# Ledger of designs, part 104: designed miniproteins, single chains

Each design is a single chain, and the fold is of that chain. pLDDT is the mean over its residues in the fold that is shown.

## One batch from the design tools (miniprotein)

Design m3605
Fold by ESMFold2-Fast:
Parts: structure tokens; sequence; C-alpha cells
Structure m3605 (fold): chain A 77 residues (1-77)
């Protein structure tokens, strides 16, 4: 299931190492890989591309945790 989303993220210019980190965070938090990769996509678009984050996503507590961990990881690189 995450395979198609992972391919889309790679095509969008997100480095493989950040995609792998998104999967690692998802596993650690007990959320799906797809959810972790969505949090990774949001963090990458905000930090690396300066995109305005869409507020239209339903933010679960785990998704918020994944997003903050990904954002910190990207900012520390």
Amino acid sequence: MAKEFEAALLKAGIPKEFIDKGKEIAKKLGISESTGLRSMERAWNEVAKGSIASSNDEKTEKEKEAYELMKKYIEEK
C-alpha cells in the first residue's frame, strides 16, 4: 500500500533517506506507513520548499507527533 505513495514522494523530489525516516517514525509510533509518509510529505513541503501547509487535514495525535519528528529531522540536516 505504501509503495505507490513512496514512488509519488520520490517523484516529487523528496530524498529516499527522508522517506525511510518517515517509515521508521511511523513504525515507532504504531501508525501506518502511509500516515507516516503523509506527515513526511507535509514536513518536507514546509521546510524544504517553503510551501504553505494545508490545514484541511484531520490531525490525529499520532500524525501531529510524526509531523513534528519529521520537521525536526529535516531542520537538523
Scores: mean pLDDT 71

Design m3606
Fold by ESMFold2-Fast:
Structure m3606 (fold): chain A 72 residues (1-72)
Amino acid sequence: SLEEELEEKRRKVEELQKKADSYKTGIDAANYEIELAEKDPSSKEAVEKGRKIADSLNEKAQQYEEEAKKLL
């Protein structure tokens, strides 16, 4: 039925949004660790690694948000 299809679609959108939000939380954690590492100049390599992780998490968050948007 149409109602069942709409409920399944809404549930899928909610699932994708929750996944995106989870990655955003990971980005916040990664950024916090980067800020801590930046306080020590000897930690440049750790900062660069952290930025790459944050970029990867942001890309995943954007992918899930776009998938959810396409279903709306």
Scores: mean pLDDT 82

Design m3607
Fold by ESMFold2-Fast:
Structure m3607 (fold): chain A 74 residues (1-74)
Amino acid sequence: MIRTLSVEEVRAALERLRDGALAAGLSADEAVAMLQTFGDQVIDMARSLGAPQSVLDQYRQVVAETIAAARAAA
C-alpha cells in the first residue's frame, strides 16, 4: 500500500518543527527555511507517488499557513 501523509499529519509535523525551532532560539527566518525545506520534500514525495492535485494544494496551503505563523511570531 502506497501511503501518503494525511493533511493533518503534515500540519502536525510542520507545527512541531515550527514550535521546536522557535523554542530552540532559532530566528523566524531560520524556522521558515526549515519549514520550507520540509514542505518541499513532502510535496515532491507526494507528487512522485501520484497524489492528486487537490492533496498537493492542501499540502502547499498548510506549509504557507505554518510559515506565515512563524513569521508573525518574530
Scores: mean pLDDT 78

Design m3608
Fold by ESMFold2-Fast:
Structure m3608 (fold): chain A 72 residues (1-72)
Amino acid sequence: MSKEQLNQELNRVYTETLDRLLRGELSLEEAVQLLREKASEILDKAGHPDKDQVVESLVHGLRAEAARAAAE
């Protein structure tokens, strides 16, 4: 898997999880758990050496976007 392809797949999982959260299909904690699981699977398949850092960054972004959406 190329770096560009890896980033694209991670962004896809992130945006799909965020969309489901914003639609009320998932709670914040369910969305965080789902994102951690799916992102970890993608990173494991890619053999990424810094998996925990990437997952943590995605979760941080998800929580920030959820907080902004909840303010409406």
Scores: mean pLDDT 81

Design m3609
Fold by ESMFold2-Fast:
Structure m3609 (fold): chain A 63 residues (1-63)
Amino acid sequence: SKLEEAIKQIEKLAQQLADKIAAATGLTPTVTVTIKDGTTAVVTIKVGDQTYVETVDLNELLK
């Protein structure tokens, strides 16, 4: 489905961001992707004591 493809794209982007954070900080980031209401992806990245949260509208990504 288009939703599954969008989730895979978000996971790839999150992986790329994690690699950049690892290079910048020397730490191993943890990345989680959660889907809310079937239309919003919540990406949570934890690095040391810091937590970053980004939201992605899947409908916008599929346009």
Scores: mean pLDDT 77

Design m3610
Fold by ESMFold2-Fast:
Structure m3610 (fold): chain A 92 residues (1-92)
Amino acid sequence: MDLEYEVTVLFVDENGNLRVATGVAETPEDAIEEALELAKENLKFPAKVQVVAALIGKNSPFVRAAVTEEVTVNSEEELRKLLEEAMEKVLA
């Protein structure tokens, strides 16, 4: 089955606006990297974030998803770990 990986970071920026940063790729690593790069454009640490990770079938719009609780991340490295943990839950 052709699979696509999606990682979405939901957060509130410094102006109080809801932001969504989504990475989509054929590998979980590339999806995480894209989501992280897009989130970094508007996200300042420390920040409260919620992550959604999904496996999407190209012949089916939805296969599996995992959602984290709202978590405070203090660095890009902590955010990356959270994205990796969310993706691992989907892959389990």
Scores: mean pLDDT 81

Design m3611
Fold by ESMFold2-Fast:
Structure m3611 (fold): chain A 98 residues (1-98)
Amino acid sequence: MELPEEVEEALAPHVEALLEELKPEVEKAKELKYVEKKEEEAKKLLKEIAVRAFEALLPLLRALLSDEEFRAVLEEAIDVFSDDEEITAILRAELARV
């Protein structure tokens, strides 16, 4: 589901701040994967970055979206990350609170 423009605009400063905070770790993950060929270490670091991003963004999405829209976003995210038990557990816990 596409986010409403007003919600996207309200989230933009928070997403930009989060991306700037995570940028050094993302660059390190890229170096591990593409330069050093340490794909397993890069995958672990990317997972940690993803968990931090979800923990930061989920409360903001809950505040800005309706319960129905937030539930739809969580269900789509669970489907996308279905192979990751840790991420899906976080998303399912949030879905249970909606």
Scores: mean pLDDT 73

Design m3612
Fold by ESMFold2-Fast:
Structure m3612 (fold): chain A 67 residues (1-67)
Amino acid sequence: VTLPPNFTEEDRAFLVQFLQKLEVPQAKHEFLVQATLKGLADRKFASEEERHEVLQKAILDLYAALS
């Protein structure tokens, strides 16, 4: 899977772990992660804490919109 240049495999793993904690069906994980990271491809972050907060909010908002 190709990640946007502003993201790493650690960001993808962080989101997968977050979805697992929320008990989101595994079949939806890759789609939600890819859509979230692609939607934020041009985003810059001031800190790692801001990156994690933005990623969590974006994936939750996306999942809520699909539920």
Scores: mean pLDDT 80

Design m3613
Fold by ESMFold2-Fast:
Structure m3613 (fold): chain A 94 residues (1-94)
Amino acid sequence: SLEEELLALGREAIAFLEEHIAATPNPDSAVLEARDGLRSAIAKFEAGEISLEEALEALLTAMRVVEQRSRDPALRAFARRVAARLRELRERLA
């Protein structure tokens, strides 16, 4: 279930960022970078190229990029919520 929860959370984060990008005429480079990082991490994890722990850390890195570099307070709040859920999953892996 940790794998299924990580994949679901990653896909929800990708969908949220893609919706923002589609609605925004000039999206932050941080949002584009985070979306690409999330897509890459999920694809590599599904292909068996990286571990669950590596995928989780990659998703946390993408959320940190949004939290620290996005100009949009709603995106920063979203990134903090997703990062909190990812940290809960990390504690369950320990």
Scores: mean pLDDT 89

Design m3614
Fold by ESMFold2-Fast:
Structure m3614 (fold): chain A 56 residues (1-56)
Amino acid sequence: MKLNVDAALECLRNEELTDSKDCKRAVLCKLLLGTDESVAEKLCGEELVQGIKSLD
């Protein structure tokens, strides 16, 4: 299943739809970044990981 990077980043920024599939994936990816960045990049994609880092 493909993750919409823009939708995922909007979820992390605004927490608008925490029940959505993209939001849940974005939260998981952010948690993975805290434990293993390389795994987060492989599972979520480099673009999403870079976007999450930009939010901090």
Scores: mean pLDDT 70

Design m3615
Fold by ESMFold2-Fast:
Structure m3615 (fold): chain A 76 residues (1-76)
Amino acid sequence: GGTFLSEIDVKAIKEFAEENIKDKKKLEEIIKMAEKAKEDPNFPMNDLIDALSEATGLSKEEVILAINEKRAELLE
């Protein structure tokens, strides 16, 4: 199992995805995955990171960094 997502993590992922993914169908799928990861502690978190990496063209490390930066902005 992956890391259980907090509400702020889901919001950060949604805002990052909305800013970086132009394909509406991929965006909707990723938002659904983020919400599922919040509700399901057995959700494979790596699958969400992989989907974000593929949809944005960024590496997994870059995706994680960008989400952490967005999360920090949302905490202010």
Scores: mean pLDDT 78

Design m3616
Fold by ESMFold2-Fast:
Structure m3616 (fold): chain A 85 residues (1-85)
Amino acid sequence: AVRELIAARLAQQAAEAERLGQPEVAAHLRAAAASPTREEMVAHLTQAALLEQQRQNDVDDEANRAGAEKTLEALEEEARRKIAE
């Protein structure tokens, strides 16, 4: 019934996460599928989401640093032009 469909869907998502190189996310999705209670299922899904959010934050931090470096390069170029005048 509904629980079996949810478990099957979570198992598919776990297999996909594993293929994408996210074994910890896959482990929590599999644990959610096997969880005997709704509360345990939600807890594992929350951990999977937190791991994905941490990965996204790492990507955003790198992009923010690259943006700051480009801003500094522009400011240095402007300063060099003013010194040359």
Scores: mean pLDDT 77

Design m3617
Fold by ESMFold2-Fast:
Structure m3617 (fold): chain A 108 residues (1-108)
Amino acid sequence: SHIEKGYEALLKKDYETAKKHFLEALREDPLNVDAYLGLAYVYFLEGKFDEAKKWLEIAARLAPDDVNVRSLARFLSNLTGDKGFEEAVDKAIASDKVYTREELAALL
């Protein structure tokens, strides 16, 4: 799957190939939470923390009860000392905003 190929590229520190595969997964299914988490982690590893928080927020809005969303946010906050990762998830979960498939496609 594109998710598996994305994580394989991530293990090799090939961040551009990882992003490509996660974006291809989202083109097939824009509701794929695992692909948003993969993008958040790649942007984080590139030092692009605001972009990482944006992708985490989208994942949290799509799957507010997903343990993997909360776990990644907590991990990144603890690793950096930046609580903004957990705050982005908490804000998304508390929000009444629902993404349409069309709105998600426009982000890709």
Scores: mean pLDDT 85

Design m3618
Fold by ESMFold2-Fast:
Structure m3618 (fold): chain A 104 residues (1-104)
Amino acid sequence: MHRIVRLVGKSYEVLEEGESDELPVGVIITEQDPAVTSVGLSQFLRDTGIPLEKLILVGVNLSPDLRLLLEGGARQAGIPFFETTEEDLDKQIEIAQKILAEHS
């Protein structure tokens, strides 16, 4: 099982604890404000020291503008970026775990 976090406001919440620090980490993004999302991601990276190459981003019901910004940023950083329209948090976690398993 991979570690999964959700960006919430200017911070983050750990939704699933990972089995190993060597496995990639899923970051679920439901926030619509790019500035808030940027602060939350920066806080997570500062607190954990996780390298960018271990991140996989999963955007949820993103606006076109936020999608373009996150896709561009992820591409520049070499981070895989995926999207879902799933509104249920438990199903978002299941989708993120499947993506992580396929890209580990």
Scores: mean pLDDT 80

Design m3619
Fold by ESMFold2-Fast:
Structure m3619 (fold): chain A 100 residues (1-100)
Amino acid sequence: NEIKLILEKIKEKQPNLSDKELQLIERILNGASAQELSKEIPIEKLILLYKFTIEVLKEIEAPNSILARIYNNLGVAYKEIEKYEEAENAYKEALKLDPN
């Protein structure tokens, strides 16, 4: 399972992540939507978690398809708080990584 291998690499690069943060990152990697996660986490914290996850995924050279999905979710989260420029930039990054 590719997601399990990615999660193991994240744990190696970021050993100070709490079990709760790792569970949230695992849900993000498995395709949980920004709308689903915003019900459990304040949207401002969810945005920080997406940004953190993107940086770690870049460090471990994760597949572009996974990075693109997280960028799309970051865009949705920014749009919910009416940060339209930041949302557009996140969507553009997603499209560059996975144009399909």
Scores: mean pLDDT 85

Design m3620
Fold by ESMFold2-Fast:
Structure m3620 (fold): chain A 75 residues (1-75)
Amino acid sequence: SSLIQEAEKLAYERVKEVLRENSHLSGKQKMQLALDLKPALIEELGKEFPELTPSQIELAVRMGIARAVQDALSE
């Protein structure tokens, strides 16, 4: 659904910003930092998108994290 795509985009932008602020970290450290954001992002997106199920929120967060990490490691 479009809501899952919007939730993924929000998760992506949040992770991208954190990784940008921590550009000095190694690729492995950036991956770990992005993964460590997962619980906080699930809570934030659950509040922002109350119509989405917990499993849909988790999927959106996982996809957003994966995309942000992919982008950071390709730069």
Scores: mean pLDDT 87

Design m3621
Fold by ESMFold2-Fast:
Structure m3621 (fold): chain A 89 residues (1-89)
Amino acid sequence: MLERQKELLRWVVEQLYAMGLLSEEEKEELLELIETDIDAAVRRIAKILDVEVSELYEILKSPENVAVSRLTGLLLRAIGDQLQAELAA
């Protein structure tokens, strides 16, 4: 269901912004892409989460609770990677 996939992507974008991984402008761009070009939104989010586009699509097609759990794991990994990079700098 396309609307459910858009809702999950919007949730991910909001979490990335809340965690400081996106600027306000990047958040607005991604939210617009979710509405206008979902494939472009998925490609950009997959790059930010450091996952394959195919894996992200698989997650978006899974049951809601499984999708949220897997996306939460990817979000926690992304913040951990950012923190590690900041500590190394």
Scores: mean pLDDT 81

Design m3622
Fold by ESMFold2-Fast:
Structure m3622 (fold): chain A 86 residues (1-86)
Amino acid sequence: SADEKKLEEQIELLKKVAEEKLAQKDYLAAGEAYRQAGNLLYMLKKYEEAVEYYGKAVEAFEKAGDALGAAIARGNKAKAEAALAA
């Protein structure tokens, strides 16, 4: 659908932003972009990819020293893993 295509375009933009922020060592912004990409993937029921991008968000937040961001992303990852098992 047109809405799914827009979400996929937004996901690809967020992936690119996250990679650019990692290159800049802006780990907080990279973590936020990866977490948002994971959220949109979860909405599209692409749970395996959501797990991957939430995992990237965890790593980025840990590098940023953002313990709360990392904990939230771990929770999002666990929720996506549970959806795969259902």
Scores: mean pLDDT 91

Design m3623
Fold by ESMFold2-Fast:
Structure m3623 (fold): chain A 77 residues (1-77)
Amino acid sequence: AVEQVKAELEARRPELLAALTAAIRAGGLGAGYQVAADTIARWAPELSARYGVPEEEARRLLDEFLRGLLVEAIGRA
């Protein structure tokens, strides 16, 4: 369950990194945080339903993943 969520996020890493980098370049750090927050809000319920993890756990996994990705995106912007 958790491993499947992590695998899904890793599969989407290039798309998410590109989106976060583009947001930061266009609107600064605040825009990057907004894209991350919107992604968590949209994907946490879907990942919870699909993989049978609690929604709070899905939100935590997304937050951890996107936090690392935001650091990388800031360095690329």
Scores: mean pLDDT 84

Design m3624
Fold by ESMFold2-Fast:
Structure m3624 (fold): chain A 77 residues (1-77)
Amino acid sequence: SLEEAEKILEEIIRESKTEEEERAKVDAKANQLIKEGNLSLAEKLVILYLIRRYRERDTPEDRKQIALLEKRLAYIG
């Protein structure tokens, strides 16, 4: 679920000291979830991480990407 993806991301952020470590842990967790057959949770985790990164930069192009990702997130539930 979305709430489960949010909890996973919050834990990764809390335990990571660098942006590179955060990205690596998100990628590793998403790949683990895919291998386990939980494609929906893997996609939600990656989308939430990308939205976070785009919000930190906050350019007009980043805001467009956030809008597209939020629509995708709503579609997958």
Scores: mean pLDDT 85

Design m3625
Fold by ESMFold2-Fast:
Structure m3625 (fold): chain A 73 residues (1-73)
Amino acid sequence: MLEEALERALEEPLGVARELAKREPDLPVEEIIRRALEVLDEIALELSRQGRGLPQELLERIREEIREEARRL
């Protein structure tokens, strides 16, 4: 279901970002963003392999949202 795929693509990367910010408070925000986006790329690839690929426009919006949320941590 597209809704579940969207939730996973947003929440899992942000979950990683939040854990990194909590455990490594001195870690640069750019590094937190990089690791969160790596998680998103893995999810996007997995979903694509399952025939549940997210549209590129949605992936771009999710990437932007992850960057904004990570900068606010």
Scores: mean pLDDT 81

Design m3626
Fold by ESMFold2-Fast:
Structure m3626 (fold): chain A 74 residues (1-74)
Amino acid sequence: MEAEEIIEEIEKLSGRTASKEERERIKKWMEENFTPNDFEALRLAIEGYKKIREGMGDEEVEELGEEIRRLLEE
């Protein structure tokens, strides 16, 4: 499930592991409040953050930002 995958990626980026109860609560909140486009936008934002940490170029970051904006407008 996309919510589980996003939570796992955030844990990897933050260096923190959520408890089972925290994970289930966050997952439920995301599933109740996010559309499929919101999940895709968040996934792209996480990918962009990883690439920034790896020294990715500004042009690639800008392209990801444009894709996220487009998804949120649809």
Scores: mean pLDDT 70

Design m3627
Fold by ESMFold2-Fast:
Structure m3627 (fold): chain A 80 residues (1-80)
Amino acid sequence: MSEEEKFLEFMREIIKEIEKAAVENLKDPNGLSAEEIKKIYEEFLEEVDKIYEEAKETKDYEGAKKKLEELKKKTLEKLK
């Protein structure tokens, strides 16, 4: 498996985790509206795309994985 393929698999798993957290929040919101949850998820996806585009340009997939882990942590904190 190439470094890019490993990165894409890692990215997909992070997206699944955030999507699951967003869906769970929609069922039992912790003070967030559905519109706020949607906005947080959309902003997360925009940042994911940006990280992936930078990784393709630089080929720094390890740096990109660290950025995705940081983004995941920040997004999960916003959803709580």
Scores: mean pLDDT 82

Design m3628
Fold by ESMFold2-Fast:
Structure m3628 (fold): chain A 70 residues (1-70)
Amino acid sequence: SAAARELARRAARSLVPALRASGESVERAIQLFRDGRVDHSMPIVAAAMVDLRAAGVDPRLVAEELERAA
């Protein structure tokens, strides 16, 4: 849906700076969202995955928007 795409776009725009500030790999984050997998060694990515799934956002859309934002 258009709403899910906009949520993914906004999430990616905030997530990239947060990952860079924390030292979590943006490339690894893209892969985790693409695969729909949680890695607890990446707490920012893990939390974002849980929240976005609860909001009905497909993790693959988040992966696409992370690639654009990076």
Scores: mean pLDDT 84

Design m3629
Fold by ESMFold2-Fast:
Formats: C-alpha cells, sequence, structure tokens
Structure m3629 (fold): chain A 81 residues (1-81)
C-alpha cells in the first residue's frame, strides 16, 4: 500500500538518507547516503520545492511511484507506492 516519507530541515542527513533508502527498497533500487545530505542542504537553504522533487526523483529511480504531498522551506512529504 502507499506509505509517506517525511523529511525535515532539522533531521540528521544520515536519518533522511536511511528513510529514503528504506522507502526505495521495495522498488529494488538503492538510494545512497549522500542523497539524504543533499535533501537536507536544500531544505536548510529554503529550497523546499527542490528538496521535494529531488526526494521524489530518488524514490522513482529506486523503482517506486512517488508523489509530492507537501513542500515547505522546513519540511517535505512524499507519498510512495
Amino acid sequence: GPQTVTIRATDAPEAAGARLGAAGAPGGGEIGPAAGAGIIDDLRRGRGAGAAEAAANLLEGAGREARVVEASADRVVVEVR
């Protein structure tokens, strides 16, 4: 079924990377730890829309369907299935 991945600007980059990797795993692809750092950097720079699109693209690259539900400066929410 669908699941939701939430990443916040206050998250540790490794925690964001782990959440993305876990959400991507059912698709059979891998999401590297550097991806979490990039998402957090964009959020901390106020690029919430860029962070959300990057997270969705990583999940789609891992073989999931991904849809941005929320994108703010401090938080992104992506639904995956």
Scores: mean pLDDT 81

Design m3630
Fold by ESMFold2-Fast:
Structure m3630 (fold): chain A 81 residues (1-81)
Amino acid sequence: SREEVEEYREKLLEEFEKFAKSLPGLSEEQIEEMLRKAREAFERLIEEMIKKGESLEEIKARLELYKQIAKQEAVRLAEEL
């Protein structure tokens, strides 16, 4: 259901926030901005996939992949700052 997708989204965002906060050198503002962008991206992905009739499991898999990419981007940003 959509509610299950929203719950899964919040779980992934919480995991990402904890990960980003564990990285040295990132400011609170940078973490908040990354979370804002991730939340927006997740919402757009969910809407797009629902409109295309994709399954709950496919949606969850796509969100998990995005989280992994976002974590790698956070590491690069932390290393560059």
Scores: mean pLDDT 82

Design m3631
Fold by ESMFold2-Fast:
Structure m3631 (fold): chain A 69 residues (1-69)
Amino acid sequence: SEFIQKEVEQYLKERDLILERFSDPELKKQAEKLLNEVQEAYEAGDYDEALKKLIDLSVLELKEAVYRI
């Protein structure tokens, strides 16, 4: 799907902004790993795998938000 490809590209462009929102060093390290895996899947043309990794990243973002409260 061209829509999924564009969404993945947008997340990769915003990598540094996404990582800056992580204050917990362990969650930030996991987010960096997931973003690297998204990049690898995107370069391989596996947009379904890239999307799956972005969902995992969203779970980490939720954990970061909850831990900050």
Scores: mean pLDDT 83

Design m3632
Fold by ESMFold2-Fast:
Structure m3632 (fold): chain A 76 residues (1-76)
Amino acid sequence: MKAVYVVTVTTEPSGEVSVSAAPASPEEAEKAIAAGEKVEKETVNGAEVEKHYILADTEKEAAERAAEEALKRAKE
């Protein structure tokens, strides 16, 4: 069964990157789909926080896909 997962990528001012994946709340999933945006960016205490909304069968699959996209962006 397909579920929407939110993968949070946090880039600290030091350049250190942390990735966490969790099932998205119904409200967050609906908002992201309605806006047509699958990525939200926010700055918290100097750290860049990026949220990816991914349709996947498992949390691990969502985390892997978000990690690949984050790595691609970090190289640019």
Scores: mean pLDDT 69

Design m3633
Fold by ESMFold2-Fast:
Structure m3633 (fold): chain A 91 residues (1-91)
Amino acid sequence: MRALGQETAQLIFEAERAKEKGDAEGLKEVGDRLEELGRRAEEAGDLLLAATAYDRAADAYETAGQLTGDEELRKRAEELRRRAEELRRRA
């Protein structure tokens, strides 16, 4: 629990730094790591942490997609946001 929450906070911080720099590659990389963390939290039954991780991964992908014009990253962000909402309803 604590370790996953701490890792999530660190990745959110890294995402904010990448946004400030306009670093689309860094945002995609942090998004991938947050999505994986969300999967691990979901498997562990921590639905609220999983929802938070997926929502933050979606934010990173959306920003990266905006910077690069990559429509697939925007679609991935929308899918992850819907997943996060579903998990919050079950929590």
Scores: mean pLDDT 84

Design m3634
Fold by ESMFold2-Fast:
Structure m3634 (fold): chain A 81 residues (1-81)
Amino acid sequence: DPVLEELKEIIEKNKLTEEQLKKILNGDLTPEEAKNLSPELKEVVKLVAFADYAKTFGEVTPLTRRGEEVREALEKLLKEK
């Protein structure tokens, strides 16, 4: 899975803890934590947030699908640790 492999590399490069991954997945990041993320991680957070936002409108787009794929891949990574 290309998305899963890309996320593994981003997580390893940024030395993310399991706790931080759970916060990203659940939308529990504080503004201070979000501000200190790398550009790559900020993109991941935005994609997950966009998927959650689009659920309110019932809209399915390539952007929201990518957000769901990222969310699912993060959940799998948490289960494998």
Scores: mean pLDDT 71

Design m3635
Fold by ESMFold2-Fast:
Parts: sequence; C-alpha cells; structure tokens
Structure m3635 (fold): chain A 92 residues (1-92)
Amino acid sequence: SISEATEFLKRIQRLREENPELEVSAEGNTITIYAEPTEEGWRLLDEIIEEAESLPVFEVEREGGFLRITLKLSQGAINRDKELSDLLKSLQ
C-alpha cells in the first residue's frame, strides 16, 4: 500500500542520515541502495531487504552490495500522493 511504502521510505531516509556509508539514490519508482562489503554495511542491507520483501508493494533484487527496490505502483499513483512523491524526490 501507499502508506506502507511511505513509512518504509521514511526509514530509508533516516538510515541514510545515520549511516553515511550507505549510498541511496532514487529514479522514478526505483530505489537503489549500495553498501561496501563490510560486516556492518551488508548487515544493514540484510535488514533493509528483509523489511522490503515483507511488503507486497515492493519488488526487491540484490546483487552483491547493490539493492534495487521497485515500487509496484503506477507513476500516476505516486504523483497523486504528495508525501510519497516528495520522499522519492528527496532520495535523488
């Protein structure tokens, strides 16, 4: 749901602020997270993937230190929700 996506993105924004070793970027409906191959970095990725995979609104792919999280929402649905749209824009 949009509410679950919004709450998840707020948590990702906070994690980025608290963990400068995490590289977070967003383009359209896709969020990319990268962490260096450290114990802490990859532990954070594991926690993020576990949460994202629990939410039906997300499709999650992992390759090494890269996570790609795609919102299963139309661009129109994203654009109609100001908070969600603003959060995605803040991650650019």
Scores: mean pLDDT 82

Design m3636
Fold by ESMFold2-Fast:
Structure m3636 (fold): chain A 77 residues (1-77)
Amino acid sequence: GIADLREKVRAAMDAIDAGKFDEADEIIKELIKSPELSEDDKRILKNILKNDDPAVRQLALAVLLTVFEREERRLRR
């Protein structure tokens, strides 16, 4: 569900912040395999894996987290 995707995005962000880039890449690869993600979201995640800049990776993940949090709140109403 969206809550599980949100937790995975947050875990990837936390891993990047901790310098655990291999762990973050593993989580991102799991997200790419999720059938709940749009093709556009999967493209963003694939681009993160190709980009070596932690700031760019964090920004892209933060955008996805914001989208998932918004959808989660919408579904609760």
Scores: mean pLDDT 75

Design m3637
Fold by ESMFold2-Fast:
Structure m3637 (fold): chain A 99 residues (1-99)
Amino acid sequence: IDEAAVDEAMLQISAGVLLTTLPTMSKEQAQKEVEKSQALYEKSSDPLLRAISLLEASAAYHKLGDKDKFQQYAQQAISEAGRVSPEARDLVQRAVQEI
């Protein structure tokens, strides 16, 4: 079983859901998303879950208008995804560009 391929699929699904919901996300929902994602990041040592949580936090910060936090969390998400596979890194990088 290719664990990286499964993790890549999970990242792709998470990114797709995020990009689909982001246009209709309110600032209140974005604030809750930041809190949820930071809590998940702190509790997880799994690069997949860390990448997903950081990607969700970066998108939420973009919605809140915080460009510095968006870029910081986006770069961390790309880095964590790179620990899964090069393909996961590229997938998260493309998701960040679509935000």
Scores: mean pLDDT 83

Design m3638
Fold by ESMFold2-Fast:
Structure m3638 (fold): chain A 105 residues (1-105)
Amino acid sequence: SMEKLKELVKELEKKALELIKAGLKGDVEKAEEYVKEIQKIVDDIKKLGFKDATKIADQVLKTAKELVKATKEYNKKETIENVTRLIGLSLRMIGLLLDLEKVVE
């Protein structure tokens, strides 16, 4: 249902924001926890069968996995390059979430 999709999108946005915060702190353990939660929410979105939402949710999950990798690199070495990658992936994530909101409004 569209109402269930809206609820899952809000939950996905909350977890994606928590992942971004964990990434910027170099918190690998929290980032890995949040990506597992994001995977579960994305799987639930896909089960609803909305093609446009599924496509964007898959891109959110792909970006979340890249954020975890970037968090690990930043945790190892706090360089300008590593923080720039985290910021870039975070902005991509926000853009995808805004696209997902458009699909449910």
Scores: mean pLDDT 90

